Designed miniproteins, single chains, continued (2). Designs and how they scored, part 46

Each design is a single chain, and the fold is of that chain. pLDDT is the mean over its residues in the fold that is shown.

## One batch from the design tools (miniprotein)

Design m5579
Fold by ESMFold2-Fast:
Formats: sequence, C-alpha cells, structure tokens
Structure m5579 (fold): chain A 68 residues (1-68)
Amino acid sequence: DEEEKRIREEHLPVMVALIAENGDIKAAAERLRVSQSTVSRQVREFKEYLKKHPDDEIGSYLLKQLEE
C-alpha cells in the first residue's frame, strides 16, 4: 500500500548506505548527513517494519546483508 511504499522509500536509503559502507554506522551517517543514532534507530525501525511485512523481499534482502 502507499504507507508501505513510503516506509520503504524512507528506510531503504539508510540500508543501502550501510551496505555501501560495509556496516560502518559512522560512514553511513556521514553519507546520509544524519547522526549515528539516527542510522541506528532507522535500522531498528526497519527491522520492526519487516516483522509486519515479511513479503517485502527487497527490504528483507537488504536487512539480511547488514547482519553485522
């Protein structure tokens, strides 16, 4: 739905930035021009989102890439 699409659009850039920086939260935060705590919160929020939307294949794939 439109809300699901919005959540994906907001959280996916954070996931992609973390993957691009090999899980380096500081580097991802600098790339996104946000605080490190914002990146950490976004990851946690996205994980909770995926518990309700396990059918989001792209989101689940990206989260799995971040496993640490």
Scores: mean pLDDT 74

Design m5580
Fold by ESMFold2-Fast:
Structure m5580 (fold): chain A 70 residues (1-70)
Amino acid sequence: MTVKEQLERLIKVLKEEAKKLEEEGRFDLAKVARETAKKIESILDLPDDEAKKKLQEIMAETQKRVKELV
């Protein structure tokens, strides 16, 4: 599986999780999941090394936001 395929799979999972969170009334977490998916979409066309670095930055920011909400 290519890095691009892995990122596309992660985007799909995040969008599915956001829908589930909205159904549970967790609109705050759903927004974080959707924004994270959008950020990952923005790095899909980057070289693998740059994509990995940006993914780590995106995940660190998402982790911080989730920790503040739970």
Scores: mean pLDDT 82

Design m5581
Fold by ESMFold2-Fast:
Formats: C-alpha cells, sequence, structure tokens
Structure m5581 (fold): chain A 86 residues (1-86)
C-alpha cells in the first residue's frame, strides 16, 4: 500500500495542481462571464481527464482496482463537464 501510494504521488500532485487552476478559472468565469476563463476551464478539464486516465491505468497496473475505478469515473465526469462548459 505505501509503495503504491508513493508511485502515484507525482501524478496526484499534478492532478491537485490542475484542480486548483480549474477552480480559479471557474471562479473567474462565474464572476465575470469571461469567454477566456471559460476556454481555460475547458482546457484544464481536458488535461485533468488525461491525467486521471493515466492515474487509473497506473493504479490498475499496481493492483489497486478501487483507485483505478474511482479515477475512471473522474475521467468521465471531467469529459462531461468540458462538453457542458464548451
Amino acid sequence: MAEVAEALRPLLERIAALQRQLAAALAEYEATGSEAARAKAVELLRELARLEEEMARLARELGDERTAEAFERGVEEARRAAEELA
């Protein structure tokens, strides 16, 4: 378990950074209606989906099916959010 968590850490850190950027872009869009902020949020959601897909694949390779399934759901949610926002 500890070794699996360590292997996933760099990808989790990148996902967390993207989630913070996404929150900022969404907050700007909600406050201002900025098309640039909306476009940035869409790009961040697509990038988040890609990293979550990598996370799911790596978790599955390491035998962590529960984590893999959770991130696979995250991929679908991020893709749906990007479609709704675009």
Scores: mean pLDDT 83

Design m5582
Fold by ESMFold2-Fast:
Structure m5582 (fold): chain A 90 residues (1-90)
Amino acid sequence: GAKEIKVVGEGGGTVLAQAVEELKKLPKGAEATVTATLKFDVPVDSEAAGKEAIAGFTEALEKEGFEVLEAEVVDATPTSVTIVLKVKKK
């Protein structure tokens, strides 16, 4: 089955960097499910923040040589958003 990677942090940049480091450990052609939780110091539009995070993560992961097969926002609170991405290492 696909490897599960879970990352949590404050701000998208920190969470993305953790996800990239874990994904780099995969063999070429392998798939993983990344569950990323972004935490905020103040209330935000978490659904909009989640969609922006998906767009930013997709762009950054594609630059690092990954393919994003699927992406969705799975949880949104005023101070956190959780996104799930299905990623393949090229």
Scores: mean pLDDT 81

Design m5583
Fold by ESMFold2-Fast:
Structure m5583 (fold): chain A 61 residues (1-61)
Amino acid sequence: SSEEEALLKELGELMKKIEKTGSEEKIRQARVLADQALAAILAGDLATARQLIEEIKKLLE
């Protein structure tokens, strides 16, 4: 669906930003959250996926 595609794109772009920080701790935490977000997207649980993406965004603050 278009929502799933949008979330996958946002997750991918967000992970690129996390990797660019060079922070091993942030990268490690973001990868765990990203794996969970991907699983939620694939299961059609878009609410959980959005919540996990927001948690990853907070790592950039």
Scores: mean pLDDT 86

Design m5584
Fold by ESMFold2-Fast:
Structure m5584 (fold): chain A 99 residues (1-99)
Amino acid sequence: AVEFGVQAGMLLIVIGVAELHDDEEEIARLIQLASEEAIETIKEIMPKLDEKQQERAREIIELLERARELAPRDPRRALELLREAARKLDELSREIAAE
């Protein structure tokens, strides 16, 4: 729960930093690195979650993987996918904390 909230916060910081850049290659690199770190963190926590939470975690991983793959071709669209992943991860974190 706490780890997912921290990761969602880190994704939002990276998104904010990326929006300040006009260098598309640097934006792409930031998205790829943030996505890879988030995927690793989610995968480490996923075995501790229930089946429904694991399904939601997999959906978030899919969004992050798509953002990573898209980043070098279309960093702006990849950034939108990263925002969606961060939003869903924050929602999942809050639901786990409410249990």
Scores: mean pLDDT 81

Design m5585
Fold by ESMFold2-Fast:
Structure m5585 (fold): chain A 89 residues (1-89)
Amino acid sequence: MEEEELKKLKEEIENIFNLLKSQIKDPEVQKALEELKKALIEILPKLSPREAAVLVTGTAIEVIGHLLDNDYEAAKKFLEEKIEELKKK
C-alpha cells in the first residue's frame, strides 16, 4: 500500500472512531474504541488496500450494530476480542 493511501485510510479511521466516541458517553467503551483504532492503524501497512477496506468497513458496521443495541457490555467484549484478533496478525 502506498504511503498516501495509508494516510487517507488512517484519516478515515480517525474520523469514524471520533464520531463513534462523540456519540458514546461510556468511558470503558470509549477506551476500547481508542485501542481498536490504534490496532487498526498499526495493521494497515501489512494489508492490501482491499483487505484494509474490508476490515475497516466490517469492523465499523459491527461496532455500530452493538452500540445501537445499547448493550455496552456486549460492545466492550466485541471490541476487546477484535483488538486481540488484530494483535495476533
Scores: mean pLDDT 75

Design m5586
Fold by ESMFold2-Fast:
Structure m5586 (fold): chain A 62 residues (1-62)
Amino acid sequence: MRPEDLARAAVRVLDLHGEEMAKRAGKTIKAAHGEEAGKIFEEAVELRKQGVSEEEIVKKAS
């Protein structure tokens, strides 16, 4: 899975389903796609919680 797609997925899960579901999704991504993919997803969730735009988060993940 590309870093940009992981970042977009993280933002959308958080915005649609909230923090607890985003946290669970991050653990699933780590288990299925590895440590680096999990970190990208989790960092995108934290940036979005701080109010950073989807566009800026995706740019940072790339």
Scores: mean pLDDT 84

Design m5587
Fold by ESMFold2-Fast:
Structure m5587 (fold): chain A 81 residues (1-81)
Amino acid sequence: MYRAERVTVRLTDEAGNVLLDETLENPTVEEDDALVARATAVVKEALAAGRAVRVTVTVVLVDTETGERRTVVREGVFEPP
């Protein structure tokens, strides 16, 4: 029913440095998978270096039947072990 019209992923470290800031418009499954892989690699590298990573994911969803748009924002922090 809903599909992603726009996906934005932003990763920052504790000092406020931007590690990743990417936006995909009308992404394919392959493009979404590639973005997740890139974001995962950045998080793993930062955690291996002892840095916490703040993640913000913004998704604009569109209902394919009604055309209704919804914005979903998810935030989190990954901390080194």
Scores: mean pLDDT 80

Design m5588
Fold by ESMFold2-Fast:
Structure m5588 (fold): chain A 80 residues (1-80)
Amino acid sequence: AMKKDFEKIDELLERLKRGKEEYPEKKEEFEKKIKELEELKKFLEAVAGSSELEPYSKYYNEKFKEVEEFIKEVEEELEE
């Protein structure tokens, strides 16, 4: 579970960093999302010593959806 959550964060960070280079007009918005996701990763790394991540699953899953929706919104806005 934890390993897959970190893999998802790394995937989203890579997508955000790529999007920042591809869509320079949205650079500041991508940088904000990158920072937020990096802070989430640090938080999850800090709790990695705990027996379970389930108490945090709602929080980080909502954050993953927020980032995915942000990427989709930018792609839909700039696809034309």
Scores: mean pLDDT 73

Design m5589
Fold by ESMFold2-Fast:
Structure m5589 (fold): chain A 81 residues (1-81)
Amino acid sequence: SSAVRALRRLAEEMLAGFERNPNLSEEQIEAILDTFARFARGLGVPEEVIERYVAELREALRAGDVARLRAILEEFVAEVE
């Protein structure tokens, strides 16, 4: 679907940006998560799903864990298909 493609593109852009600069401030992390949540909400993803993934993504972004971030985003796209 077009929604799954849009979410996959967002995930790829988040990963590429994070791989380039993994040392994000708390303000940058919250801005990224707000953008993610708004985009997912606009595509009709349920709020409980968004809240769960935002919490997991926040931990991965704070840890600088690219592998965990990738796994979480891949799981998110698979779940919301």
Scores: mean pLDDT 82

Design m5590
Fold by ESMFold2-Fast:
Structure m5590 (fold): chain A 65 residues (1-65)
Amino acid sequence: SLLSNLPPAQQQALLQAIELAPEVSQESINNAVTLLQQTDLPLGVALQASGLLPAEKAAELEQQF
């Protein structure tokens, strides 16, 4: 799966983001994985930019990692 391509800490963060997300699509998950693998963006910025989490929740999740 796309999730298995991420380091364990980022896998855990992405799974928590999916649980916290008000709406989840396969496209938003794929975009989040791509940003986390291919860019040096902070975790919260990548999750927000992918459309997976709103900025506030993305920032809160980033504080845990």
Scores: mean pLDDT 76

Design m5591
Fold by ESMFold2-Fast:
Structure m5591 (fold): chain A 60 residues (1-60)
Amino acid sequence: GAMAERRARLVERAREAYQKAKDFTEQMKKSTDPEEQQKLAEKVKEYRRELGRIGEELVG
């Protein structure tokens, strides 16, 4: 039903946001440029914030 389809899409969006946060975290760990590390940290925070919002939608 529509609720199961909505949940499936939210789960997929959560997986994508989680993977992006992981990828940017790894790039930040490998970076030697402080400015690049700061930009990557901002991207990680952005995706973690989105993941939190998706989590709220999944729980209700």
Scores: mean pLDDT 83

Design m5592
Fold by ESMFold2-Fast:
Structure m5592 (fold): chain A 60 residues (1-60)
Amino acid sequence: LTAELTAMVKEGVAAAKAGKYQEALDIFQAALELARERNAPEGWILTLDNAVEWAKKKVA
């Protein structure tokens, strides 16, 4: 799980750095859903929730 979440976060951050905010949003949302489904530590859920909200603001 941690390795999977780390890989997804790196992918989302890379997309965001490239200006692909919709792609970053989709990746962060998928990672957040996976974290919640697998009962990941609260720190992961908070980090991903913040990333999703940030990406939503960039897409708008």
Scores: mean pLDDT 81

Design m5593
Fold by ESMFold2-Fast:
Structure m5593 (fold): chain A 100 residues (1-100)
Amino acid sequence: MLSEEEQKELSRFMNSIYRLTDELAEALGVSKRYLTGSEIFRALALRLNEENRVTVVGNKVLATFPDGTVKEFSSNKEAQLAIKEHLLSLGAEVVEVVEP
């Protein structure tokens, strides 16, 4: 059902989702194995519903959040940190498990 262009976009999106999952684990100070599947699915659903884009316009960086809000930052690093904070603000819960 996906066109070649849609397939490439989906691949880029999946890579971004995996990276965001890694960043969520890092922001919470835990390994990925301690995140519940529900937390990963929440992050996935948010990213699938809205494209997270970081765009440079002049000397400023614009970041589009999963909820569709656009915020202006002075750097890509600040934009990425704000996205991490947004994931934490969604009430992500960390559960320690022996086997992931």
Scores: mean pLDDT 54

Design m5594
Fold by ESMFold2-Fast:
Structure m5594 (fold): chain A 103 residues (1-103)
Amino acid sequence: SQQQIERLESQFNKTVASLIKANAHNKDLVEELQKLVAEFKKKMASLNPQEQLALLQEFQKQLDKLAEEISAETAKNPNMTPEEINTKLTEGLIDILKELLKG
């Protein structure tokens, strides 16, 4: 539904804004993320509501899996810094966006 699309888009935008802020020291990483986010939003605008919902649901599914993988790695690596965690999450998000943009 349109309400589900708006909720998922809000979650997407919040996640992106948080990672841009967390990686403000890494200009190249932020610029790559911003470029892919712009391409993803352009793809979203070209889709009908059913396709938009499916794409956002697949994004969220892949993001949830990435978060679980990073959480598991953090539990095994007690010396991982918040900066290293944020970098891994951002690089993983970039990979997710690249994969979704291919299809």
Scores: mean pLDDT 88

Design m5595
Fold by ESMFold2-Fast:
Structure m5595 (fold): chain A 85 residues (1-85)
Amino acid sequence: SAEVERLEKALRYYQEKGAPESNLRALEFALEYLKGAPIEDIQAWVQRVTGKEYDEETLKQFIERRMSLLLEVVDELLAEEEARG
């Protein structure tokens, strides 16, 4: 899917530019989710990291919103690099 390809490109870009580990982890989990990873694994991770328990639908919406924001930031950074040559 186009979204998976964009996120994989974003993850490679973030790794190359030395982005914070939290951003890399967020992109990795977004990719796993889009590739069909069990939502239960993502729920368990979120509970360990945040101490909060979310239902499946709420967590899916949260991931989608976070993913969109991360993609927007990466798209801006890639556009700036492209403009510089």
Scores: mean pLDDT 67

Design m5596
Fold by ESMFold2-Fast:
Structure m5596 (fold): chain A 58 residues (1-58)
Amino acid sequence: MPLLGAAISGDLDVLEEAAKKYGKDKVIEIVEEAITVAKRTHFDDGLKKAEEALKKLK
């Protein structure tokens, strides 16, 4: 999913545009999925960026 990549990269502009189109709750679900994937794959940089994006979206 393109939004999963945006969450891992910390691309807030893409996530904010998606929130306008699909709704904030849907984008939060995708960011939470990105956090789960980053934890499973031990991708620490992506995990940190996704957690920061989640805090800014809430």
Scores: mean pLDDT 78

Design m5597
Fold by ESMFold2-Fast:
Structure m5597 (fold): chain A 78 residues (1-78)
Amino acid sequence: MSLEELLAKALEHARLAYQALLDGDRETAIAHFQDAIRYLEEAIRLLEENPTEYSESAIEATRESIAGLQALIAELQA
């Protein structure tokens, strides 16, 4: 899977998670946020395998996105 495909899948799962929250389905929302994190982690791996001068910045931003989603999951589980 390409970097573009991984990022697109992460975005789609995040979108589905927010839709589930609007529908009151917390369990489905958590599952989709977890799937989004998985695709973002694979995106980091691809960026690390093919580094450019901008890869470090992209990896940092992606790690921050993962941390934000993990914090949101923790709030939903509390």
Scores: mean pLDDT 87

Design m5598
Fold by ESMFold2-Fast:
Structure m5598 (fold): chain A 70 residues (1-70)
Amino acid sequence: SMEEIQEYVEELNRKAEEAARLARKMAEELGLDPEEAERYAKLKAFMYAGTDLSPEEIAEMAVEMLLEEK
């Protein structure tokens, strides 16, 4: 139903926002670009939609990508 789709999208957006928030904090602590970390975290959250990966795990993946690009 449309309600089920809406709930899924809202949950996905909440997870993406939390992952972005955590990635920004991690990036700031490591001297990386926090805005780029947020963008990567949101991208990773959508790429791994439907998995059981936590926002923290997604944030770690985003930060790891930035570290590899240095």
Scores: mean pLDDT 82

Design m5599
Fold by ESMFold2-Fast:
Structure m5599 (fold): chain A 80 residues (1-80)
Amino acid sequence: SMELVQEASQTVTVPEGETAIATFTPQGLPDDTKVVVELSASGTGGSFSTTIEVGGGTPVGLPLPEPGTYTVTARVYKPK
């Protein structure tokens, strides 16, 4: 089973005619610790998400292909 160990939110604005990648790096975990990172974005340009297993210091990116203002939430899960 997994436990939630980190949660963060940020606002990302993507201008008209542009795209962006929202990025998150798990904090305060050893590089050899495997975690599951869930990135979700919801806003005027739509809703997008990704879930990926990474090392504790590895950045995760979520593409935002549509213009708009998004709330991006990152959740980090660690094995029990």
Scores: mean pLDDT 82

Design m5600
Fold by ESMFold2-Fast:
Structure m5600 (fold): chain A 64 residues (1-64)
Amino acid sequence: MQMTKREGIAGVLVGAGLATPEQAGAIADQVLALPELTADALSAIVGRPVSPDDLLRLQLAAKA
């Protein structure tokens, strides 16, 4: 299958150490359901601070 936005977001989450591979899909679904992708919303979902670089990578993955 082609890489989806969900898979792109999951890959960034794992690569940034924000989620395990097992958690990344469920967290990516929560991220995609957000009306606006903000650092506060991401920090609430992953339970840890999200850097500006990781936020930007997640925003780019969500647009792909």
Scores: mean pLDDT 75

Design m5601
Fold by ESMFold2-Fast:
Structure m5601 (fold): chain A 92 residues (1-92)
Amino acid sequence: ATAVGRVVAGGGDLADAGTAGALVETAGGVAGVGTLAGGAGLALGAVSPARVSGEDGAVGEGTVTTTGPITAGGPGTGTLVLTGGAGAAAGG
């Protein structure tokens, strides 16, 4: 599992950090069904808004943007930015 910017294998901290928009700093490790957890960077770029809106994080119907190639399991070069409706998370 490899990610650009920050390496995050677990989802626990991501969900907590995501509340303040820190998800942008944990790119390539946030993805899940109903909750922000796991490490499927590809899923974030494809179906993230419908997958990462959980009760714990509840990022609303935010937008997930992938910048560059992000590969789960392989070396990835890119940035995953999760933007909420009001508090856009800055890319990093």
Scores: mean pLDDT 36

Design m5602
Fold by ESMFold2-Fast:
Order: structure tokens, then sequence, then C-alpha cells
Structure m5602 (fold): chain A 89 residues (1-89)
């Protein structure tokens, strides 16, 4: 899927997780503008390990995507549904 490719490209060290630096670089390129990348990263990092796995990455991207392109602020359920749709082909 497009999100799987984006995650693989952002994951510079290939360990299957995104650091804050990898996340910020990806987000600045994909969604430039006035976004609190640190707050979004901390929100998506549900286990507090300082990295995002693929599932956390999908939810975070879905939230920003809906906000930037459609002006819609998604709740957790809506963001997960959009992430699932974006991850399928």
Amino acid sequence: SALERAFAEADKDGDGTLSFEEWKSFMKKAFPGDIDYEALFKWADRDGDGTLDFAEFQVAVARVYAKKLFGIELNDEQAERLAESLSRS
C-alpha cells in the first residue's frame, strides 16, 4: 500500500519503527505548514517508547491528512478507519 511504502521510506535505519527525527522529516515533506509534530508524535506513541510502529504511524498520518486536505478533525476511531482505508492498496 501507499502507507507501507511511505513508512519504509521514512524508516531510514530499517528497524521497523520510526524515530522522532524520521517522523518529523516525513511529515515536513508530506504535510508542510503549522503542525505540532512533537505533540502528534507523543500522541501516536501510545506505549511511550520514543518510536512509532506502523500502526501508530498510520493513525497519526490519517489524522493530519484529514485535517490538511478536508479540514476535518478526526477522533481516534475515525483516524483508525481512515488509516485502514489508506493502507489497503
Scores: mean pLDDT 71

Design m5603
Fold by ESMFold2-Fast:
Structure m5603 (fold): chain A 100 residues (1-100)
Amino acid sequence: SKKEEMLKLRKDLKKVILDLYQTVIDNPEKFDEAAEKALKEIEKILKSYVQKYPDMKENIINIVERLTKQLVEWAKLLPEDVRKKVEEFAKKIIDLANKI
């Protein structure tokens, strides 16, 4: 169903974000490289879902916006330098979603 596919999209996107957070915890120096990889993975996921469900494009963008808002709010608990990198990453995801 469309509901199950949107739930799967949210989980797939969350996994990429969580893998990036693990990189921040384990080796913050690798954040920029991991963030670039994450952006490419997110782009592939978003393009795949838009191709399968073009009528759901606005719903897909809404899921991305909600996830990035959660990410930015959670990042407020992180050190300033890491928070700024996460906020920049979130903006790049939103820009990417709006281009698809």
Scores: mean pLDDT 83

Design m5604
Fold by ESMFold2-Fast:
Structure m5604 (fold): chain A 86 residues (1-86)
Amino acid sequence: SNLEKGKEIAKEYVEKLFEAVKTKSGQELRDEINKIREEFMKKLKEVLTPEQRRRIIRAFWEVLQNSGGKTLEELKEEFLKAIDEV
């Protein structure tokens, strides 16, 4: 389904973000994150309805709201789990 394709795109986004965070810093990291985010939003718009996009973005927001004290690996696992629960 289109939602399952959107979940695949969202997981790819998470993988790319965490790779960037592990390999880059400062302005280079900010630029890479902005590029990854732009590509992610374009891909989601092509396959998902506005409601489905909102559900995925909300899932990410909920993970971020509860991110305090977590390692990068724990945070990545929570994002991937949240995507599967959409």
Scores: mean pLDDT 86

Design m5605
Fold by ESMFold2-Fast:
Structure m5605 (fold): chain A 74 residues (1-74)
Amino acid sequence: SAEELRKRFEELRARLEELAARMPPEVAEQLRRWLEQGRQRFEELLANGDLETVERFIRHLEGLVEALERLLAE
């Protein structure tokens, strides 16, 4: 559902904000800019009603966030 997809996006946003807090300011700004672009794309896809593409988009973002979390853990 759209509600579940929005919840997943907000969870990804929270995780990314935690990652940004652990990075240099310049890198944190780049991550926040990337997140804002991702939010705009997410809203466009939801507006089109293409829930399959929205789910794929969220899944892709989840993979990227997990990769960043692993990189910072090292």
Scores: mean pLDDT 80

Design m5606
Fold by ESMFold2-Fast:
Structure m5606 (fold): chain A 58 residues (1-58)
Amino acid sequence: MTLEELIELIKQQAEQLIAQLRAQFAGGTPEQQAQMDRKIQETEELMKKTIEELKAAA
């Protein structure tokens, strides 16, 4: 597996998790939607950090 293939896989997995979170909290209260937004932000930040670490390690 190349670095590019691994990065693509990580992006796809993060996208799937975000889609699942959005579906899970659909029609939720404002508090639940705020929790969803925080989880999505954390997922995006973790994805970005992981990709940068992989590029630095290569």
Scores: mean pLDDT 81

Design m5607
Fold by ESMFold2-Fast:
Structure m5607 (fold): chain A 68 residues (1-68)
Amino acid sequence: SSTEEEIRAILEMGRDMLLQDKSLTPEQVRQGFERARDQLIKEYPELAEFIREEVERQLEEVLAALAA
């Protein structure tokens, strides 16, 4: 849906900004994604499962990129 695309775009924008800040720790990255997850679920509770899955997926991608 267009709402799912919007949520993905918001998370991808945040991810790209985090990847530009090489001083961030994995813990800070996780905290940022957890806050984004909670805010998005509050706004779109009907998409809570999708939001959790998308946040987890993007978090793993960012953590992998930072570890490389």
Scores: mean pLDDT 81

Design m5608
Fold by ESMFold2-Fast:
Structure m5608 (fold): chain A 76 residues (1-76)
Amino acid sequence: SLEELLEKEEKLLELAKKKNASEETINAIQRMRDILKEGIEKNIPMEEVSKRLTEVFQSLSPESFRELMELAKEVN
């Protein structure tokens, strides 16, 4: 559910800040969190939310994408 994804994103953001992750990585997680919050608040279809999240991933440098993936493993 979007609510479960939001909970994981908020935990990921806390972990990223604790580990002093790059500004690009922290900003990307914040953007993904905000997309999920808007999706829940406005009842946006999962397909549209997924598209917006994918656009965030596609905007990341390879280094920040790798950092994000490593942080995500620690949350899950």
Scores: mean pLDDT 86

Design m5609
Fold by ESMFold2-Fast:
Structure m5609 (fold): chain A 95 residues (1-95)
Amino acid sequence: SMAELEAAKKLMDEARAHIEEAYRALKEGDVAKAIEHLEKAREAALEALEKYAHLLSPETVESIEATVKFLDELIEKLREGKISAEEAVELLESD
């Protein structure tokens, strides 16, 4: 239904909002806050897949899955100190 597609869109808008907050935190050098927001973005994207994947096009599902994988890898690199806050900002700007 249109209402269910709107709910899926709202979850992805929520994921994007958390990515924006993570971006802002990284620019301020607050890596811990950035990781918190990236994890919340990942959770919102996973919820969209769990509840609404069957209502979304295969291309949209693949795109959301790619976003989840990107966020998971970025979170790991930040936690392990393998990437700087500045490098993480550049990765988010290119996505």
Scores: mean pLDDT 88

Design m5610
Fold by ESMFold2-Fast:
Structure m5610 (fold): chain A 100 residues (1-100)
Amino acid sequence: SMKELAEEAKNFAEGWLRGLEAATRKEMSEEELKELIEKYKKFIEKNIKDVPLEEVREEVKKLVKEAEETDDLKEKMRLLELAALLISFALNLIWLKERQ
């Protein structure tokens, strides 16, 4: 079902992000954080309309709103990265299921 695909995409994105956070990240510069924030924003804006899973679209919108409400660049980047991963995994899962 579409709900199961949305949940699978969320679980994959969250698992991936936890894996990245478990790896010791050296402190990123403010410039590097701002560049990643811009990159993820552009990716989300370009691809959100192509995601047919409403539950994933709503979660992405929630993450974008939370990112807009925080002044912490590191947290803003993390939230936008999660949103971008959700879009990417949702699109890939749909593509794989259509090829069955």
Scores: mean pLDDT 75

Design m5611
Fold by ESMFold2-Fast:
Structure m5611 (fold): chain A 62 residues (1-62)
Amino acid sequence: SPELEELERRLREISEKIVELTDKYMASTDPAEQQKLRDEIVSLGREYARLRAEIEALKAKE
């Protein structure tokens, strides 16, 4: 479905961004920058979990 395809596309985008931010976190030597990156990763991880649950709920209806 178009709705499922859009959610799966968004899930991929968030996953890719988490990887990018994790790489930046590992490369950073600034504690303030590391904290900001960590907070952003946690926020995106929460959104990832929400989207994944929504995708699974939609698939269960098929």
Scores: mean pLDDT 86

Design m5612
Fold by ESMFold2-Fast:
Structure m5612 (fold): chain A 75 residues (1-75)
Amino acid sequence: DEQEKLKAEKRVQEILKEVENDSAEELFERALEEPDRFVAMVLAEEAVKKYLEEGKEEKAREILEEVAEHLRARA
């Protein structure tokens, strides 16, 4: 359990470093195009976080729902 969480955290950090300078819009577009579900979710969560920092809570929720639906369609 804890080992799996540590591995996931390390992978998240690696992904976020790669896209650190991307805008919320760019992260959202990358998440929709990303074939790896885990990577797509990390990108979507970072896009949501950036929108929340701008006070755009409703926009952040819409993006999260769209990515979740898109990932389900590809599963």
Scores: mean pLDDT 75

Design m5613
Fold by ESMFold2-Fast:
Order: sequence, then C-alpha cells, then structure tokens
Structure m5613 (fold): chain A 118 residues (1-118)
Amino acid sequence: MEEVRELVQKIVDMVEEAAKNRDPEKLRAIADAFREASRKLQEAGVEPAASLLEGMADYTRKAAEAVENGDEEAVQQYVDGIRALADALIRTVERMTPEQRDAVVEALKEAVEKLESA
C-alpha cells in the first residue's frame, strides 16, 4: 500500500504543479496518462480503479481548459476533485486482492515514468 500512496501522491503533485504554473499542455499530458492507466485496468478487470482514473482524467482535462480560459476558481474546483478521487482510489485499492493491487501499481508506475520522460 505504501507504493500505491507514493505513486498517487506523485501524480497529484504533478497535477497541482501544472495547475499552479498554468500549464494546460502538461495537464493534458497527465489526463492522457490517467486515461491510458484506466484502459489498462479495465482490460485487467479492475473496473473500480479504472473508473476512478477515468474520472481523474476527465477532471484534469477540464482543469487544462479552465487554465486556458483564465478561470482560477474552476481550476481549484477541478484540482480539489482530483484530490478527492485520488483519496477514493487509495481507499478502493486497500480493499483489493494482491493481484488487483499489483495491476494498479504497474499502471500507475507506467503513467509516472511516461510523464517524467516527457
């Protein structure tokens, strides 16, 4: 569970940094990474985690649009929503089988590595 919390926190920190820096391109890249992770987990049959990652992808994309529109209140609302979904993801993963947790760790690791390589 420590690895899941670390990976989730790292991605949330990247979202918060991109929002603070008013970087819509970085936010879109993060949204794409969340969507890829969601697809992989959906294929692995880990639907609850896949659905939460899809929600995080949607909110991150909306945050990028809010940054482009100069809507600082909307940016904060979407970032807060991403934090809430991230907390829900951690709680959901705590209740999973070891095999399902390993699938989540692998998907999140690939997302983080892709974002750090960009």
Scores: mean pLDDT 87

Design m5614
Fold by ESMFold2-Fast:
Structure m5614 (fold): chain A 78 residues (1-78)
Amino acid sequence: SDQRIAELRAQAEKLLREAEELIDTDPDEARRKLDEAARYIKQLNTLDADPHTVTALSIRLSGASLDLRFVEEERKRR
């Protein structure tokens, strides 16, 4: 339903925002939030949500995941 799609989108957007804010300060919590966001995005894709919306969220998730990976790799070099 359109209502369920809107709720799942809002949850994915919230988790992505919270993860982005935590990448530098709490990368472990950022990882958990990105994993949750990925599950919501997968549900949106399964529910035949607008492909443009799903693609935009997936690009944002990928960007945040790459940023987190760089922070994690820098931590391992110490």
Scores: mean pLDDT 86

